# Ledger of designs, part 23: designed miniproteins, single chains, continued (4)

Each design is a single chain, and the fold is of that chain. pLDDT is the mean over its residues in the fold that is shown.

## One batch from the design tools (miniprotein)

Design m12771
Fold by ESMFold2-Fast:
Structure m12771 (fold): chain A 79 residues (1-79)
Amino acid sequence: MEIPPLSREDLARLAVAGAEHASSFPDPNQDQIKALAAQAREALKAGRYDEAIRLGLQAMSLSTDPSVRTLLDALRKAL
């Protein structure tokens, strides 16, 4: 429908990929990041794209890794 940006599915896939990327790094919040990444992946598989985006962005926001922060900023601009 009238969607100028990327599709919600594409944004959800990117958010889940970013969360999984964040969960692969050692981080003080690693357990929380992994839990949120797992929930985001589950939401994506269920077709709950808005929930997957929200959970993925939450996981990425907990990461201290500069590459994850860069990806988070890019995704926020795409939303």
Scores: mean pLDDT 79

Design m12772
Fold by ESMFold2-Fast:
Structure m12772 (fold): chain A 82 residues (1-82)
Amino acid sequence: MEATLEELIAELRKLGERWLKAGMDPKLVEEMYRRAVEAIREGAERGLSRSELVARAIGEILRVLGDELQRELEKEREEREE
């Protein structure tokens, strides 16, 4: 479990670096990384498998992206209502 946990965290760190190079907002990248790492650590403490830890990390990343998409949609809605 320990080795898997550190491996997943290292992979997330590499993904974060790629997202930053792609021009993503550093605050958004940091939030995605933070939540994914928290999900992995919590899942590891509960004895979840590697695949379950990966699923939780992806879920948190998608949640952060979904929240950002919702904010963009709300701004578009305000423009249409004006």
Scores: mean pLDDT 76

Design m12773
Fold by ESMFold2-Fast:
Structure m12773 (fold): chain A 85 residues (1-85)
Amino acid sequence: SLLDELFAAIEAGDRERARALLAEAGITDPFLQEEAYKVLAEIKDPERRRAALERLLANAAADPAGAVLDLGVDVAMELIKEALK
């Protein structure tokens, strides 16, 4: 599946492949592709990364900018919660 291929590309650190798969998902803007990749690469927990990918891919075709923004907000919120401990 697109999700499994994108997960594997991010896990391998294959930025070029990950960006191509993001374009296939509807995130065709190069800046949004780079931002999405960076945010996803920061998620080290496999289950959290997969959940974030599922949310991103569910909305990417309809609203690519909104999907990437939501991804960034979710990760930023997790980092803020961790920093406040």
Scores: mean pLDDT 81

Design m12774
Fold by ESMFold2-Fast:
Structure m12774 (fold): chain A 75 residues (1-75)
Amino acid sequence: SPMEEMWAEINAILQEHRRRLEALLADPSATEAEILEVTRRTLREILALMERYDAPQEHIDRVREELAEVERALA
């Protein structure tokens, strides 16, 4: 189903996010800004995917709110 396809793609994005975060957390020179930037990229990818699959509006709005919080922290 389209919804199962969407969640499979989201899961792949989250697996990549986990790998990137693990690499950053293992680096003692990594900054909070670098961690936030990885999170921002992940949230943007998930949001674009949810919009393409016409996900429930409440899920789209939640991801938009999380993205806005990360973008404020990076400003």
Scores: mean pLDDT 88

Design m12775
Fold by ESMFold2-Fast:
Formats: sequence, C-alpha cells, structure tokens
Structure m12775 (fold): chain A 66 residues (1-66)
Amino acid sequence: MSSLEEQIRRVAQAIVDNVYALLKEGRLSEEEKPELIERMVKVVSNSRGLDEQQLLEAIEEIIKKR
C-alpha cells in the first residue's frame, strides 16, 4: 500500500466526498458538517491508527480546493 501520507489523503478524500454527497442530497446541513467530519475522523483514526490532526488538516486542504 501507499505511504501513511497517501493513506491519510485517500481517507480524507473519502470523508469529504461522503459529507458533500449528504449535503447535496439535503440529508446534512452546513451547520452539522463540522460535527460529522469530527465524528468520522475519530472513528477512522481509532480503526486505522491514523493521526486525527493530520486527517483534519488533509480534509481542510481538500475542502479549500473544492
């Protein structure tokens, strides 16, 4: 598999894609978005041993590029 950095970016992209899909479908509000991201990051960090701060930074970068 790819490096830890690539894995973090890939996971961050999946989280962003899922969150924005829910926003597009009207199942999530802009106000609820940060809480869902935080929850998803915590779950993935615990299950895959990835750093929460690095995941949040990668997510922020992806959102800025959208």
Scores: mean pLDDT 80

Design m12776
Fold by ESMFold2-Fast:
Structure m12776 (fold): chain A 77 residues (1-77)
Amino acid sequence: DSNLNQAQNSVNQTLNFLDQGSTVDPDRGQQLRDQLNNSYSLLLSSGSSPSVIRSGMDNASQTIQNQLQGLIDDTLS
């Protein structure tokens, strides 16, 4: 399923971003990783269509990326 493949790619990209950014604050990075994993688990278990799961994962990924960017910005300022 192309929607699920795209969702998995989004997961992998976000996890890679977390791996790179978590070196700034490992504890906060772990919290963001846990939040992402919990969001994905809930979406996958929701019984929603693949397109809804993909949209939800994209939204969760964007939220985590925004939170990590805020952490990076705070550390540099």
Scores: mean pLDDT 75

Design m12777
Fold by ESMFold2-Fast:
Structure m12777 (fold): chain A 94 residues (1-94)
Amino acid sequence: MVLSPEQREHLREALEHLKAALEAIERGDTEKAAEHLRKAAEHVEKAVAAGLDALRGAPESLRYIAELVLEGRLELAREAIQRAIGNLEQILAS
């Protein structure tokens, strides 16, 4: 998939927030992890608005992961965040 510069920048920002969310979980800061997940969702929404329609469902999924974090379901949240990171890295590498 060939990304526009605008789509690529938004996905890079989303990826940085996903990585920051994992670091916050490791520190036990669930509120900060949820904040980073919401910011990642906002950046994915901007990439979708810029034409990356394939990720249309991703912002809602990221907001759901933020709910999992706040509910203390940290193992499930970590697995979901790691999968999201892998998916975005694959898209950015193409």
Scores: mean pLDDT 89

Design m12778
Fold by ESMFold2-Fast:
Structure m12778 (fold): chain A 55 residues (1-55)
Amino acid sequence: APTPEQEAELEAIERRELARAFAADTPEAVASMVATLTAAAQRLGIPFDPRLLKS
């Protein structure tokens, strides 16, 4: 299970990437956000499933 510290780091990255994607408002920015979050989750050892973003 992820630690609170790892979860906080992922949440910080998510907030930054969401702000960037919304500012750019392009499909490329959204794809970059998903890729960055996936890489960050893997680095922090947090299970991340892109399919959850479809809900």
Scores: mean pLDDT 71

Design m12779
Fold by ESMFold2-Fast:
Structure m12779 (fold): chain A 79 residues (1-79)
Amino acid sequence: MEKEREEGRKKAKEALEKAKKEYEKLIEAGENVEEAQAALRYIEEVPPIVDEILKALEAGDLEKARELAKKYEEIVLES
């Protein structure tokens, strides 16, 4: 099961890196700059937090998972 989660994280990271490059191109072209900047912040901050939440849940550390979920919520609400 952990290998399946690792594969899922790898695919998610690859998709996010591709999206990040596309948003960077939009910023350089001067198209939808504000939206692209918000999306880049989301992409940079959200994946590490989601990965850490999943690791905490797998370890049974519910307190750590809740702390990370709160941080995730703050980023999502500000983006």
Scores: mean pLDDT 66

Design m12780
Fold by ESMFold2-Fast:
Formats: C-alpha cells, structure tokens, sequence
Structure m12780 (fold): chain A 94 residues (1-94)
C-alpha cells in the first residue's frame, strides 16, 4: 500500500478492519494524497472487472467505509471524498 486510497481498497478487498487501521497508521504521516478523480478511475477499472466486490458483504463494506471516513476526516480530504463516493456505489449494489 503506497496511498491511503490504496490502503482503503485493499481493506475493502479483504473486508479487514485491522488492515485498514494498520494502513492508515503506516501512511498518514508520509502518504501523498491521491487525487479523487484518479482514485475513482482506478476503482472503476477494478469494479468493471466485477471481481473487486464479488462475494463481499455489503454491510461489512459500508462499516469499513464509515470507519475510513471517521479515521481520515481532517487527515486526507481526498481519501474521505473517495470513501464517500465508494459508499454511494456500495449502497447501489443489489
């Protein structure tokens, strides 16, 4: 994980809160903020492959996204905006 948005995506892939918390602690002092548009484009590529969210628990994804917003608010506004965008996408899943 080299960006906070990348750490969030990895945590969502594994549905792992500890991985999210560890990624944030490792990167929050050194990570460059990835632009929202770049993070969205990267996620859309993974989502369009239909494998990123396959077999995931929607409630667990929403909980991880809410946690990421809470932990990163005031730290990385771009990753917070990305997490909010992902939350809307996840809520729209069947």
Amino acid sequence: MKTLSGALLEALLHQDEALLREGIEELRDTANSEPLEVAIAKFELLHNEARFLRGKDKAALLALLDLAIELLEGVDPNTVAFARHLREVVEGLP
Scores: mean pLDDT 72

Design m12781
Fold by ESMFold2-Fast:
Structure m12781 (fold): chain A 80 residues (1-80)
Amino acid sequence: PKAEVSGPLSYLLQAGLDVRLTTGVLVRLYSEKLDGVIVDVRHEGFVDDSEGTVVLEAPDEETLKQALELFNKKLKELKS
């Protein structure tokens, strides 16, 4: 199963990195310039202020729900 979240690429990358490193859930970035790029610490600073979408991919629904909850919590912290 997978979930999609849209927003500013810089925020999506930071939240996605946190989720991927904490849960091991696969996190892919999509934008006009990015086509399913798996997030990595090396991508920090390579994203601009454009809009994009992140896709979280998990082995099961429960793992996805937990990852999405953590992602949204991190996203709120970044916007504060």
Scores: mean pLDDT 75

Design m12782
Fold by ESMFold2-Fast:
Structure m12782 (fold): chain A 83 residues (1-83)
Amino acid sequence: MEKAEEYLEKAREYAEEAAKEAPGVKEEILKKAEETIEGARRAMEELRDDPELVAQAAQNAYDTIKKYSDDLVAKEKAAKEAA
């Protein structure tokens, strides 16, 4: 459980840092992070008897938030270079 909570905390921190780097897409990044973390918490509650699946659900949430945030940051940077 502690490792899974650590992944969710790390995911939130990653999204907040990405939002600081790309303020034009801040709302999209933070909304996706909140929705993904909430979904992961529900999955972790359902899978609580399987520690490996709980950790996997939290890690998947982190990977999803990281990928989504990275893609939006890259798009904002590309838009600024094109302007």
Scores: mean pLDDT 81

Design m12783
Fold by ESMFold2-Fast:
Structure m12783 (fold): chain A 78 residues (1-78)
Amino acid sequence: QQQLQQQLQATIERADEVSLEYRKKARELIKKLVEENPIKSAEDFQKIKDKVYEELKDLHDELKALGEQVTALQRQLQ
């Protein structure tokens, strides 16, 4: 049980780190894209969102995998 608690804590800490990196990179990328291409329509905003998702796909996939690991570990502890 203690070993599972330690694994859960480590996985949560890693998920927090990846989440913070994702938010930081998303914020900087959105700022850059908006400065280069002012939003004139809903379609322009959607293009920026799609570009952010594509550029940060690896971080998004890692965050999703870590979230699934946290859920699995929590279920083992409950």
Scores: mean pLDDT 80

Design m12784
Fold by ESMFold2-Fast:
Structure m12784 (fold): chain A 71 residues (1-71)
Amino acid sequence: SREETIERVRRAIDEIYRREGIAAVTPANIGRRAGVSQATASRIIRTHLRKYILDLEIDEGVELLREVVLG
């Protein structure tokens, strides 16, 4: 079901984040790990897991956000 696919994508995000950090949390890497297409991973993230990614960005992506904001 879609719920199982969303859960696989969420688990893939967790595993990539723990192993490789926030910069590696991309639709391509998530899709490979979750066993779905990059397009499917991107759609699921936008529709169901956006807040989850934002929480990870706040926790670990402080330096990345500084670079983006400061240009």
Scores: mean pLDDT 80

Design m12785
Fold by ESMFold2-Fast:
Structure m12785 (fold): chain A 69 residues (1-69)
Amino acid sequence: MKEIPEAELLETFALIYIGIARSYLRQGKVDAADEALRKAEELAKQIESLGDTEGARRVRQGVEEVRAA
């Protein structure tokens, strides 16, 4: 089994940023929310480069859901 601890950590951080972005949007802090989403997208690219396509997909889905709200 191939364990990639770095991809797992990056996914965790990306999901935290997505949660932060949702909180900022609820507070009307659009610029801060966009900053958090940009960080999550950067992490998704790194996750994908490490071979965790499923993790990257989950992060990108979360970003899109926040932007659609």
Scores: mean pLDDT 80

Design m12786
Fold by ESMFold2-Fast:
Parts: C-alpha cells; structure tokens; sequence
Structure m12786 (fold): chain A 80 residues (1-80)
C-alpha cells in the first residue's frame, strides 16, 4: 500500500525533474480522475511520460502498474 503511494509520488517527482511543473500538474490532475488511462493521457499530452516511467521503475514496477496502484489509493474505496 505505502509502496504504491510512494511510487505515485516518485513518478510525479520524476516528471517534474524531466518536464517541469506542467508535467507534474498534469499527472496529479489525471490521477484525480481515478482512471489510469486518463492519467496516462494527461502525462502524454504534457510530454512527461518518460519521467513517470522512471519513477515507477525506481520502485520496481511498470508505469502502468504505478498509475493503477496510485489511482486505486487516491480513490480510497469507501467500504461500507
């Protein structure tokens, strides 16, 4: 759980380092939708996909796994 959240943070950091604030903002906004494909598209449109992939790899996972995990954590499924 924590590892996936850290991967999301590292992906944003990687994006910021390679593409600047715009890429990081796009990633965070996409993640807010709770849809991994929307997050991926936002990063791609910002030209920051490589940075996000770097962050995921640093945590031993693929970009797709990192995005899915982070989206799931952000949704924080309300179990009732």
Amino acid sequence: MERLRIAGGNAVYGVMRLAGQEGAVAFAKGMGTGNPEEARKAIEDAGSLEGARQGARDNGMTFEEGVRGAAELLKGTEAS
Scores: mean pLDDT 57

Design m12787
Fold by ESMFold2-Fast:
Structure m12787 (fold): chain A 64 residues (1-64)
Amino acid sequence: AVAALEASAAQYEARMRAAMAEHVETAKKLGLSQDVIDQAVALGEAALAQMRARMAEDIAALRA
């Protein structure tokens, strides 16, 4: 069902964002530069945005 797919995607994204936040704190403790941390976060955000866009296309196709 479309609603189940949307709920699953939202839960996955929330979990990935929480994991990214934990990894950022670990990276800071390991002495990684803020620039490196910022680049890693930006790549993660871009991947999540791409996933969301593809899922939106799939949901639109299911509603057609």
Scores: mean pLDDT 79

Design m12788
Fold by ESMFold2-Fast:
Structure m12788 (fold): chain A 85 residues (1-85)
Amino acid sequence: SLVDQAMEAYSKALGLVMTVLTNNSLTDEQKRELIEEAQKLFQEAIRLLLQAGDTETAEQLQEDANRLFDDIERRTGIKVPKLVG
């Protein structure tokens, strides 16, 4: 289902975020690449949830993703654009 595909994309994005936050061996360039991939996966998850008509879960996921991006900025100093729309 679209919801299952969205949750798969979301889980993959979370894994990338956790790698950025926990793997101290990564360069700033590698961290930025993982963050960009995570952003794309969160955007895909939101798009799929909206297509499935699950607006409430899409909005919650966007809020949760933006909070995770705030955590990345605080802990790594790397600026992450917020998810919007």
Scores: mean pLDDT 88

Design m12789
Fold by ESMFold2-Fast:
Structure m12789 (fold): chain A 75 residues (1-75)
Amino acid sequence: VQTSVSTREVEMKEGETYQWVQGFPAGRATLTLEDEGPEKKREVRESEHKGPAPASLSMKSVGGKVTATATQEVE
């Protein structure tokens, strides 16, 4: 099993929406968005694919730094 992880950090204003679209090979994928503003916020999406597929996750910011993490497990 091979695991690939990618992260991005973006400064966001309260009320802005961040959307991340990531392509994944077949296998299990997890997208996580975390906002480090005063009201911390976390969104997670998990999916399993039989073949290559895009996955997306969006979150409305509460202000501050948003950390986006994508994890893919491959055979």
Scores: mean pLDDT 65

Design m12790
Fold by ESMFold2-Fast:
Structure m12790 (fold): chain A 98 residues (1-98)
Amino acid sequence: MEEEERKLEELAKELGLDFEELKKMEKAERMARFISAKYGLPMEVARTLVELHRLAVSDPERAVELLAELFGISREEARRLMEDPDAAEERFLAMLKE
C-alpha cells in the first residue's frame, strides 16, 4: 500500500496534479464500481454519476450541463433535479430501470 501511494505521488507530479486530487480520483473509481454493482449500471454510466456528484459541489453549472446531456433533458429540468437530490436519485433509478 505504501508502494502504491509513492507511485501515485510520482504520477501526480508527472501529470501536474495534486496528490490529494489523484487520491480523490482513485476514490471516485471505487465509488463508480460500488454504484455499478448496487444499481446494475454499466461502468461508463456509474463513472458519469460520480463525476456529476463531484461537479455538483465544485461547479454546479457544469453538473447541470452533464446531467442534461446524460438524460437528454433541458438545463432547466436538470437544475430542478439538482435542487432536490433525494427526488433526483429516485427519478434517476426509475429512468434506468425502465
Scores: mean pLDDT 66

Design m12791
Fold by ESMFold2-Fast:
Structure m12791 (fold): chain A 68 residues (1-68)
Amino acid sequence: EEKKREEIIKKLDEIEKEVRELISDEKKREGLIDIIRAYKELIKEGKMSLEEAEALVKKLEEYVKSLK
C-alpha cells in the first residue's frame, strides 16, 4: 500500500515536470501545478483512495500527452 502511494506521488511529480515544460501559458501552467500539488497533499493525508489516485494519474497523463 505505502509503496503504491509512493509510486503515485512520483508519477505526479513527473507530470508536474512535464506541465512546466509543455504549457507555455503561465496562468494555465501554474493553475494545473497547484491542482497537482493539492492532489499530492490529499494522497499523503490518506484522504484520497489509491484507486481514485491511480485513475487521476492516468487522466493527467492522457491530458499531458494530448498537449504534445
Scores: mean pLDDT 81

Design m12792
Fold by ESMFold2-Fast:
Structure m12792 (fold): chain A 90 residues (1-90)
Amino acid sequence: MYEKVLVVVSEKTAERLSPSQIAAQETAAMLRAVADGAKEVINAGAVTPEELRALIEKEKPDLVVLVGDDPEMEATARSFGVEVEVLPAR
């Protein structure tokens, strides 16, 4: 479906979860992207909204996968016309 996928973690999620829990969520997001036919998957880890903007402008992804609920980061990605998938971090 999407050829280039950018995986990012919400800073709010990164503050709440352990490093191992974050790694598990990032791995799950990357595996889903590859299984769905993505040719390139970029894992940027925990980012600010400003870093997310810079990454979208540089990488021009077809899809941003946001790990954890962050409405500001979701709105930021959508403002570029990029499709956004939010993965709940439990």
Scores: mean pLDDT 77

Design m12793
Fold by ESMFold2-Fast:
Structure m12793 (fold): chain A 93 residues (1-93)
Amino acid sequence: MVIDEAVIAEIVAEVRRALAEGLLGGARTREEIEAQLRRLLEAGNWRALLALLVEVRPGEYAVLGVTPVEDPMTEVLLRLAEALGGELVRVER
């Protein structure tokens, strides 16, 4: 599953703005993040997935508490990380 490139470009601009304002990376438990991801996937709200992306190192992005797996969500997250000029990585806490 892929999202439109125009949507990805809009999302990238939104993420870069949010990063500059320090709006991303709020502390949450793994269970809370996984529950939110599932709700967003079910709703098809790809823009809301931005709220779950965290820049862990320059050019590296992750969803805290979630391990990448073979599912439609992973493809969308990989495309978003790539559009941001980085890579999707696993974060352990």
Scores: mean pLDDT 48

Design m12794
Fold by ESMFold2-Fast:
Structure m12794 (fold): chain A 98 residues (1-98)
Amino acid sequence: MKTRTVTIVESSDGGVSVLYMVGEGKATLTITVPAGAEVRVTSSVSGDGELETKVTVRDEAGNVLAEASLVGNGTTEAVFTAPEGVERITVEVEVKKL
């Protein structure tokens, strides 16, 4: 089976975004969030062999707001509250074979 990664980004204001990846690599999703919103990033990974998945959430200045990682198949989650003064976040998903 080829590696598949589905990342769902949910905001407490009702926003939902989905990032779908096939294989190894890095993909990014940029979304607008209101200050004070709770943001949940859920990444689900399936594939063959030893895999490492890293999820990093950054603001526009590149500061890390949240991160999560997973080795192998399964689901990982990062939850954070959007800081005041941050209007846009970037979710980076990186999948590597170990």
Scores: mean pLDDT 81

Design m12795
Fold by ESMFold2-Fast:
Structure m12795 (fold): chain A 79 residues (1-79)
Amino acid sequence: VTVEPATAEQARRAAEAALKLAEEKAKTLSPKEAGKIYKEVAKQLEEAARWLESQGQPDAAAIFREAAKEAKEKAEKLE
């Protein structure tokens, strides 16, 4: 159905926007505080991915899981 491709594109844009916002906030903060922001963003993206998978949207869920992994890796590098 025509909704699924649009949902995957929306998920990608939402994930990119969340990561960009976190990065811009992180630039104004100490490494420790920046790490906390990336951890929070990773948690939110992982929860969103889990919800999307439960709704039968595995492609959108996969996009959010990958974004969550990137945010978590950035947080770990700041510790």
Scores: mean pLDDT 77

Design m12796
Fold by ESMFold2-Fast:
Structure m12796 (fold): chain A 80 residues (1-80)
Amino acid sequence: PKIVIELKDGRRIELELEEETTLGEFLKKLTEKLKELGNVPQSLLDSLDEAAEENKDKKISFEEAKFIAEILQDKLNELL
């Protein structure tokens, strides 16, 4: 299934996830998409990479990933 994160500047991030994934895999995919978009602070990318490594074994459901994406959308929009 697919999660969409919409940024205030009109940029859109689409992430394809398995029904069961890890928080680390979700954050890793998000970080790669943010690198592709460009103009993202390196400190944010570093923080996401660290969080992905720390949570590499933390299993999450798609619903949990969707909830986390909503929180991250708010945080990303604070940085625009």
Scores: mean pLDDT 79

Design m12797
Fold by ESMFold2-Fast:
Structure m12797 (fold): chain A 82 residues (1-82)
Amino acid sequence: YEVEVTGNGEMIDKQIGEDLGAVAISATVRSLETGGTASATAIIIDGKVTVKSGGSEEVEAVAKATQEGDKITIEVELRERP
């Protein structure tokens, strides 16, 4: 899989795990505005993509994932915590 991060964050690390019938792509992303980091994990099961996002103490993260062939696009919106 090719992985691209879009939105207001950049990908600084990537891990791909495979288990029977499932692929998990975990991306560490950095905010282009604050420099704070967060994570997004795209899970692919039976051609269906779901995404989980994890913020840090400094940053809230919202993510969406889409798949086009071998390409996974993770769109992130990173916000400074109040």
Scores: mean pLDDT 77

Design m12798
Fold by ESMFold2-Fast:
Structure m12798 (fold): chain A 90 residues (1-90)
Amino acid sequence: MTKEDQEELLKKIKEELEKAEPAIEEILREAGRSREELERLVEEYRPFAAETLEKKLKESKITLEPETFEALVEALALQLALRRIVEEME
């Protein structure tokens, strides 16, 4: 993966997160959860997200810049946290 490829990926991650923000606020409102609770769950999932991504990158022989790696970890941890909130809503 080139520097240009990583910059393009980072841009796409940021764009997707910005587009997702209204949906995230709606999920939190419907679940009766606070932003602080979401942030706590993101932190709980962060180590698992980092391990999962590191394993996949190693298998694919891809090296990421730290900034790009951290952005992907944040995005994955957020996805896992939101999924848990939705599953707990029943």
Scores: mean pLDDT 80

Design m12799
Fold by ESMFold2-Fast:
Structure m12799 (fold): chain A 85 residues (1-85)
Amino acid sequence: MSKVERILEEVEKKLQEALDQKLISQEEYQKALDTVKELLKEWEEGKISEEELYSRAVELAGTGTPGESIGGEALVTAIDKIRRE
């Protein structure tokens, strides 16, 4: 499994947990997931660096929307985990 696929799986798990706990709506889940997928696609295509991906994830975690905040925090955590391998 690629690093991108592993990161996406971790983010999807965290967003699904938040959805199951009713911390976010279905719409917030989908918006956050779409944002993360777009960032990971840009990184995989070489359009952004890993550092830029991390910076964008931190920015997303700091947003006022629960879904985007949870998605961003999960993305930061997943990147840190992969970097330590």
Scores: mean pLDDT 82

Design m12800
Fold by ESMFold2-Fast:
Structure m12800 (fold): chain A 89 residues (1-89)
Amino acid sequence: GSFTPKPHVGPPTPPKRYSLTALLPPEAVDKLEQLILENGGSIISKELIPVGDKVLYKAVIELPEDAIDNLKALIEAYGGVLISLKEIK
């Protein structure tokens, strides 16, 4: 085609910091943390609170903005619920 698919590569975009609260099955916790790390993020702090057959996962994470949809999709795929996801500025 006659169109250039992308412009010049700009400077790297750093991950943003988020306060995350999600209710998910215990087996999904490791998958959630793996997704964060595989997308160039990190887990700054976390708290796991058992709630019946599930875990209330509270964390401060760093994650690229483009990975947020993948995070939400993973929580939903494992039968979890995303309660809140708030950017910390």
Scores: mean pLDDT 78

Design m12801
Fold by ESMFold2-Fast:
Structure m12801 (fold): chain A 76 residues (1-76)
Amino acid sequence: SALSSAVQAALADYAAAKSEAEAEAARRRIGDHLRQAGMSPALAERMAEWAAREVRELAARYGADAVKQDYLARAQ
């Protein structure tokens, strides 16, 4: 779906972020997409924070570029 593609693309941006500002912008986009899909603002924010934490753990383990490429492949 367009929503799934948008969320995957935002996760890829988060994985590849070179600054805290870039990471925060990507995290906000994840939350915005979830909110537009019908999640409450509080739940969307919570889910975006959870997803960002998971991406950070994956990037630490597998490398930022590998995680970015995986999310981009899913964003098709």
Scores: mean pLDDT 84

Design m12802
Fold by ESMFold2-Fast:
Structure m12802 (fold): chain A 87 residues (1-87)
Amino acid sequence: EFSKEELEELRKRLVEELSKVPGLPEEVLQEIDKILEEGVRNNESIDEIERRLRQLLARALQAGKLSEATYQAALEVMGKVFQEAKK
């Protein structure tokens, strides 16, 4: 269980790290930030937030909004940040 302050820190860190991923479109990053904002406001579980973000990235890949390389890089960044937060 995470506090709103911990979720807000997770949001800040995720957006910062994902903004460094080459080829990630601004629209996708904005959609990610919106999901994180909603998760913080609603005090959603970290597992639900991670699931929604992974679904968003998969849909963006299938819609041709990002390359396979950018998708894999974004998943690696997200996986690392969430893994560290859950420890």
Scores: mean pLDDT 83

Design m12803
Fold by ESMFold2-Fast:
Structure m12803 (fold): chain A 66 residues (1-66)
Amino acid sequence: VTIEEAEGLGARAVALAEQAGDAALAAKSRDMGRTASEAIEAGDLEKGQEYVEQVRALEAEARARL
């Protein structure tokens, strides 16, 4: 897991949520992507991986709303 992966997934989830008109999902995706990046940057790769998985779930949810 990498910061670039976390940021890319977060940005994609936000874009999809915005396209779906779900401002709350976009905000949640942005916050989770940032939290994942912060955990990875701090060296907590276990928490970073958990948060990246949560961002992937948010991306899938946003895509399903389209």
Scores: mean pLDDT 82

Design m12804
Fold by ESMFold2-Fast:
Structure m12804 (fold): chain A 89 residues (1-89)
Amino acid sequence: SEAEEIVKEALAHLAAKGREIGELLARASPEQRERILAALAAAEPELLELMEKLIEAAKAGDVEKAKEYAEKAKALADRLLAEARALAA
């Protein structure tokens, strides 16, 4: 379904951004790593809420809400990667 494709695309995007953050953490100093992990921990409740809402919208077949929550989750992941890159600079 269209809703299933939206979920798959969002999950693939989050996985890709998570991989890039993981690569930054692997190369980071202990101080940089601590700051990146703190930023990730601060964002975790919002990311989890967006993912829960995305899954519920998809289960209901609500394509418009699924798109909205997927876009918000992808945007949050993009912001987290940008912040992690800045903290690793």
Scores: mean pLDDT 90

Design m12805
Fold by ESMFold2-Fast:
Structure m12805 (fold): chain A 69 residues (1-69)
Amino acid sequence: MTEEAIETSVQRLVDEGLLLTSSRMVRRAFEERGDEEGAKLAQEAVRAYEKGDIETASKYLKQAILRGS
C-alpha cells in the first residue's frame, strides 16, 4: 500500500464517519500483535478525534496504517 493509497482510504473513512471506529480497530490490531508503537500511533488518532481535531486524527491513523503495511 502506497502513502497515496493510505491517504485516499483514510479520507474515505472520514467521509463515511468511520474515522474513530477505524482508529480503535487499528489500535486493537496492533495491541493483539504486541506492536506497542503502532498501538500508540492509533491511540493518538483516537485522542485527536476526541478533541475534535479530525485533521490530526487522520494523520495519526495514516501513520499507523503505513506502519502496519
Scores: mean pLDDT 81

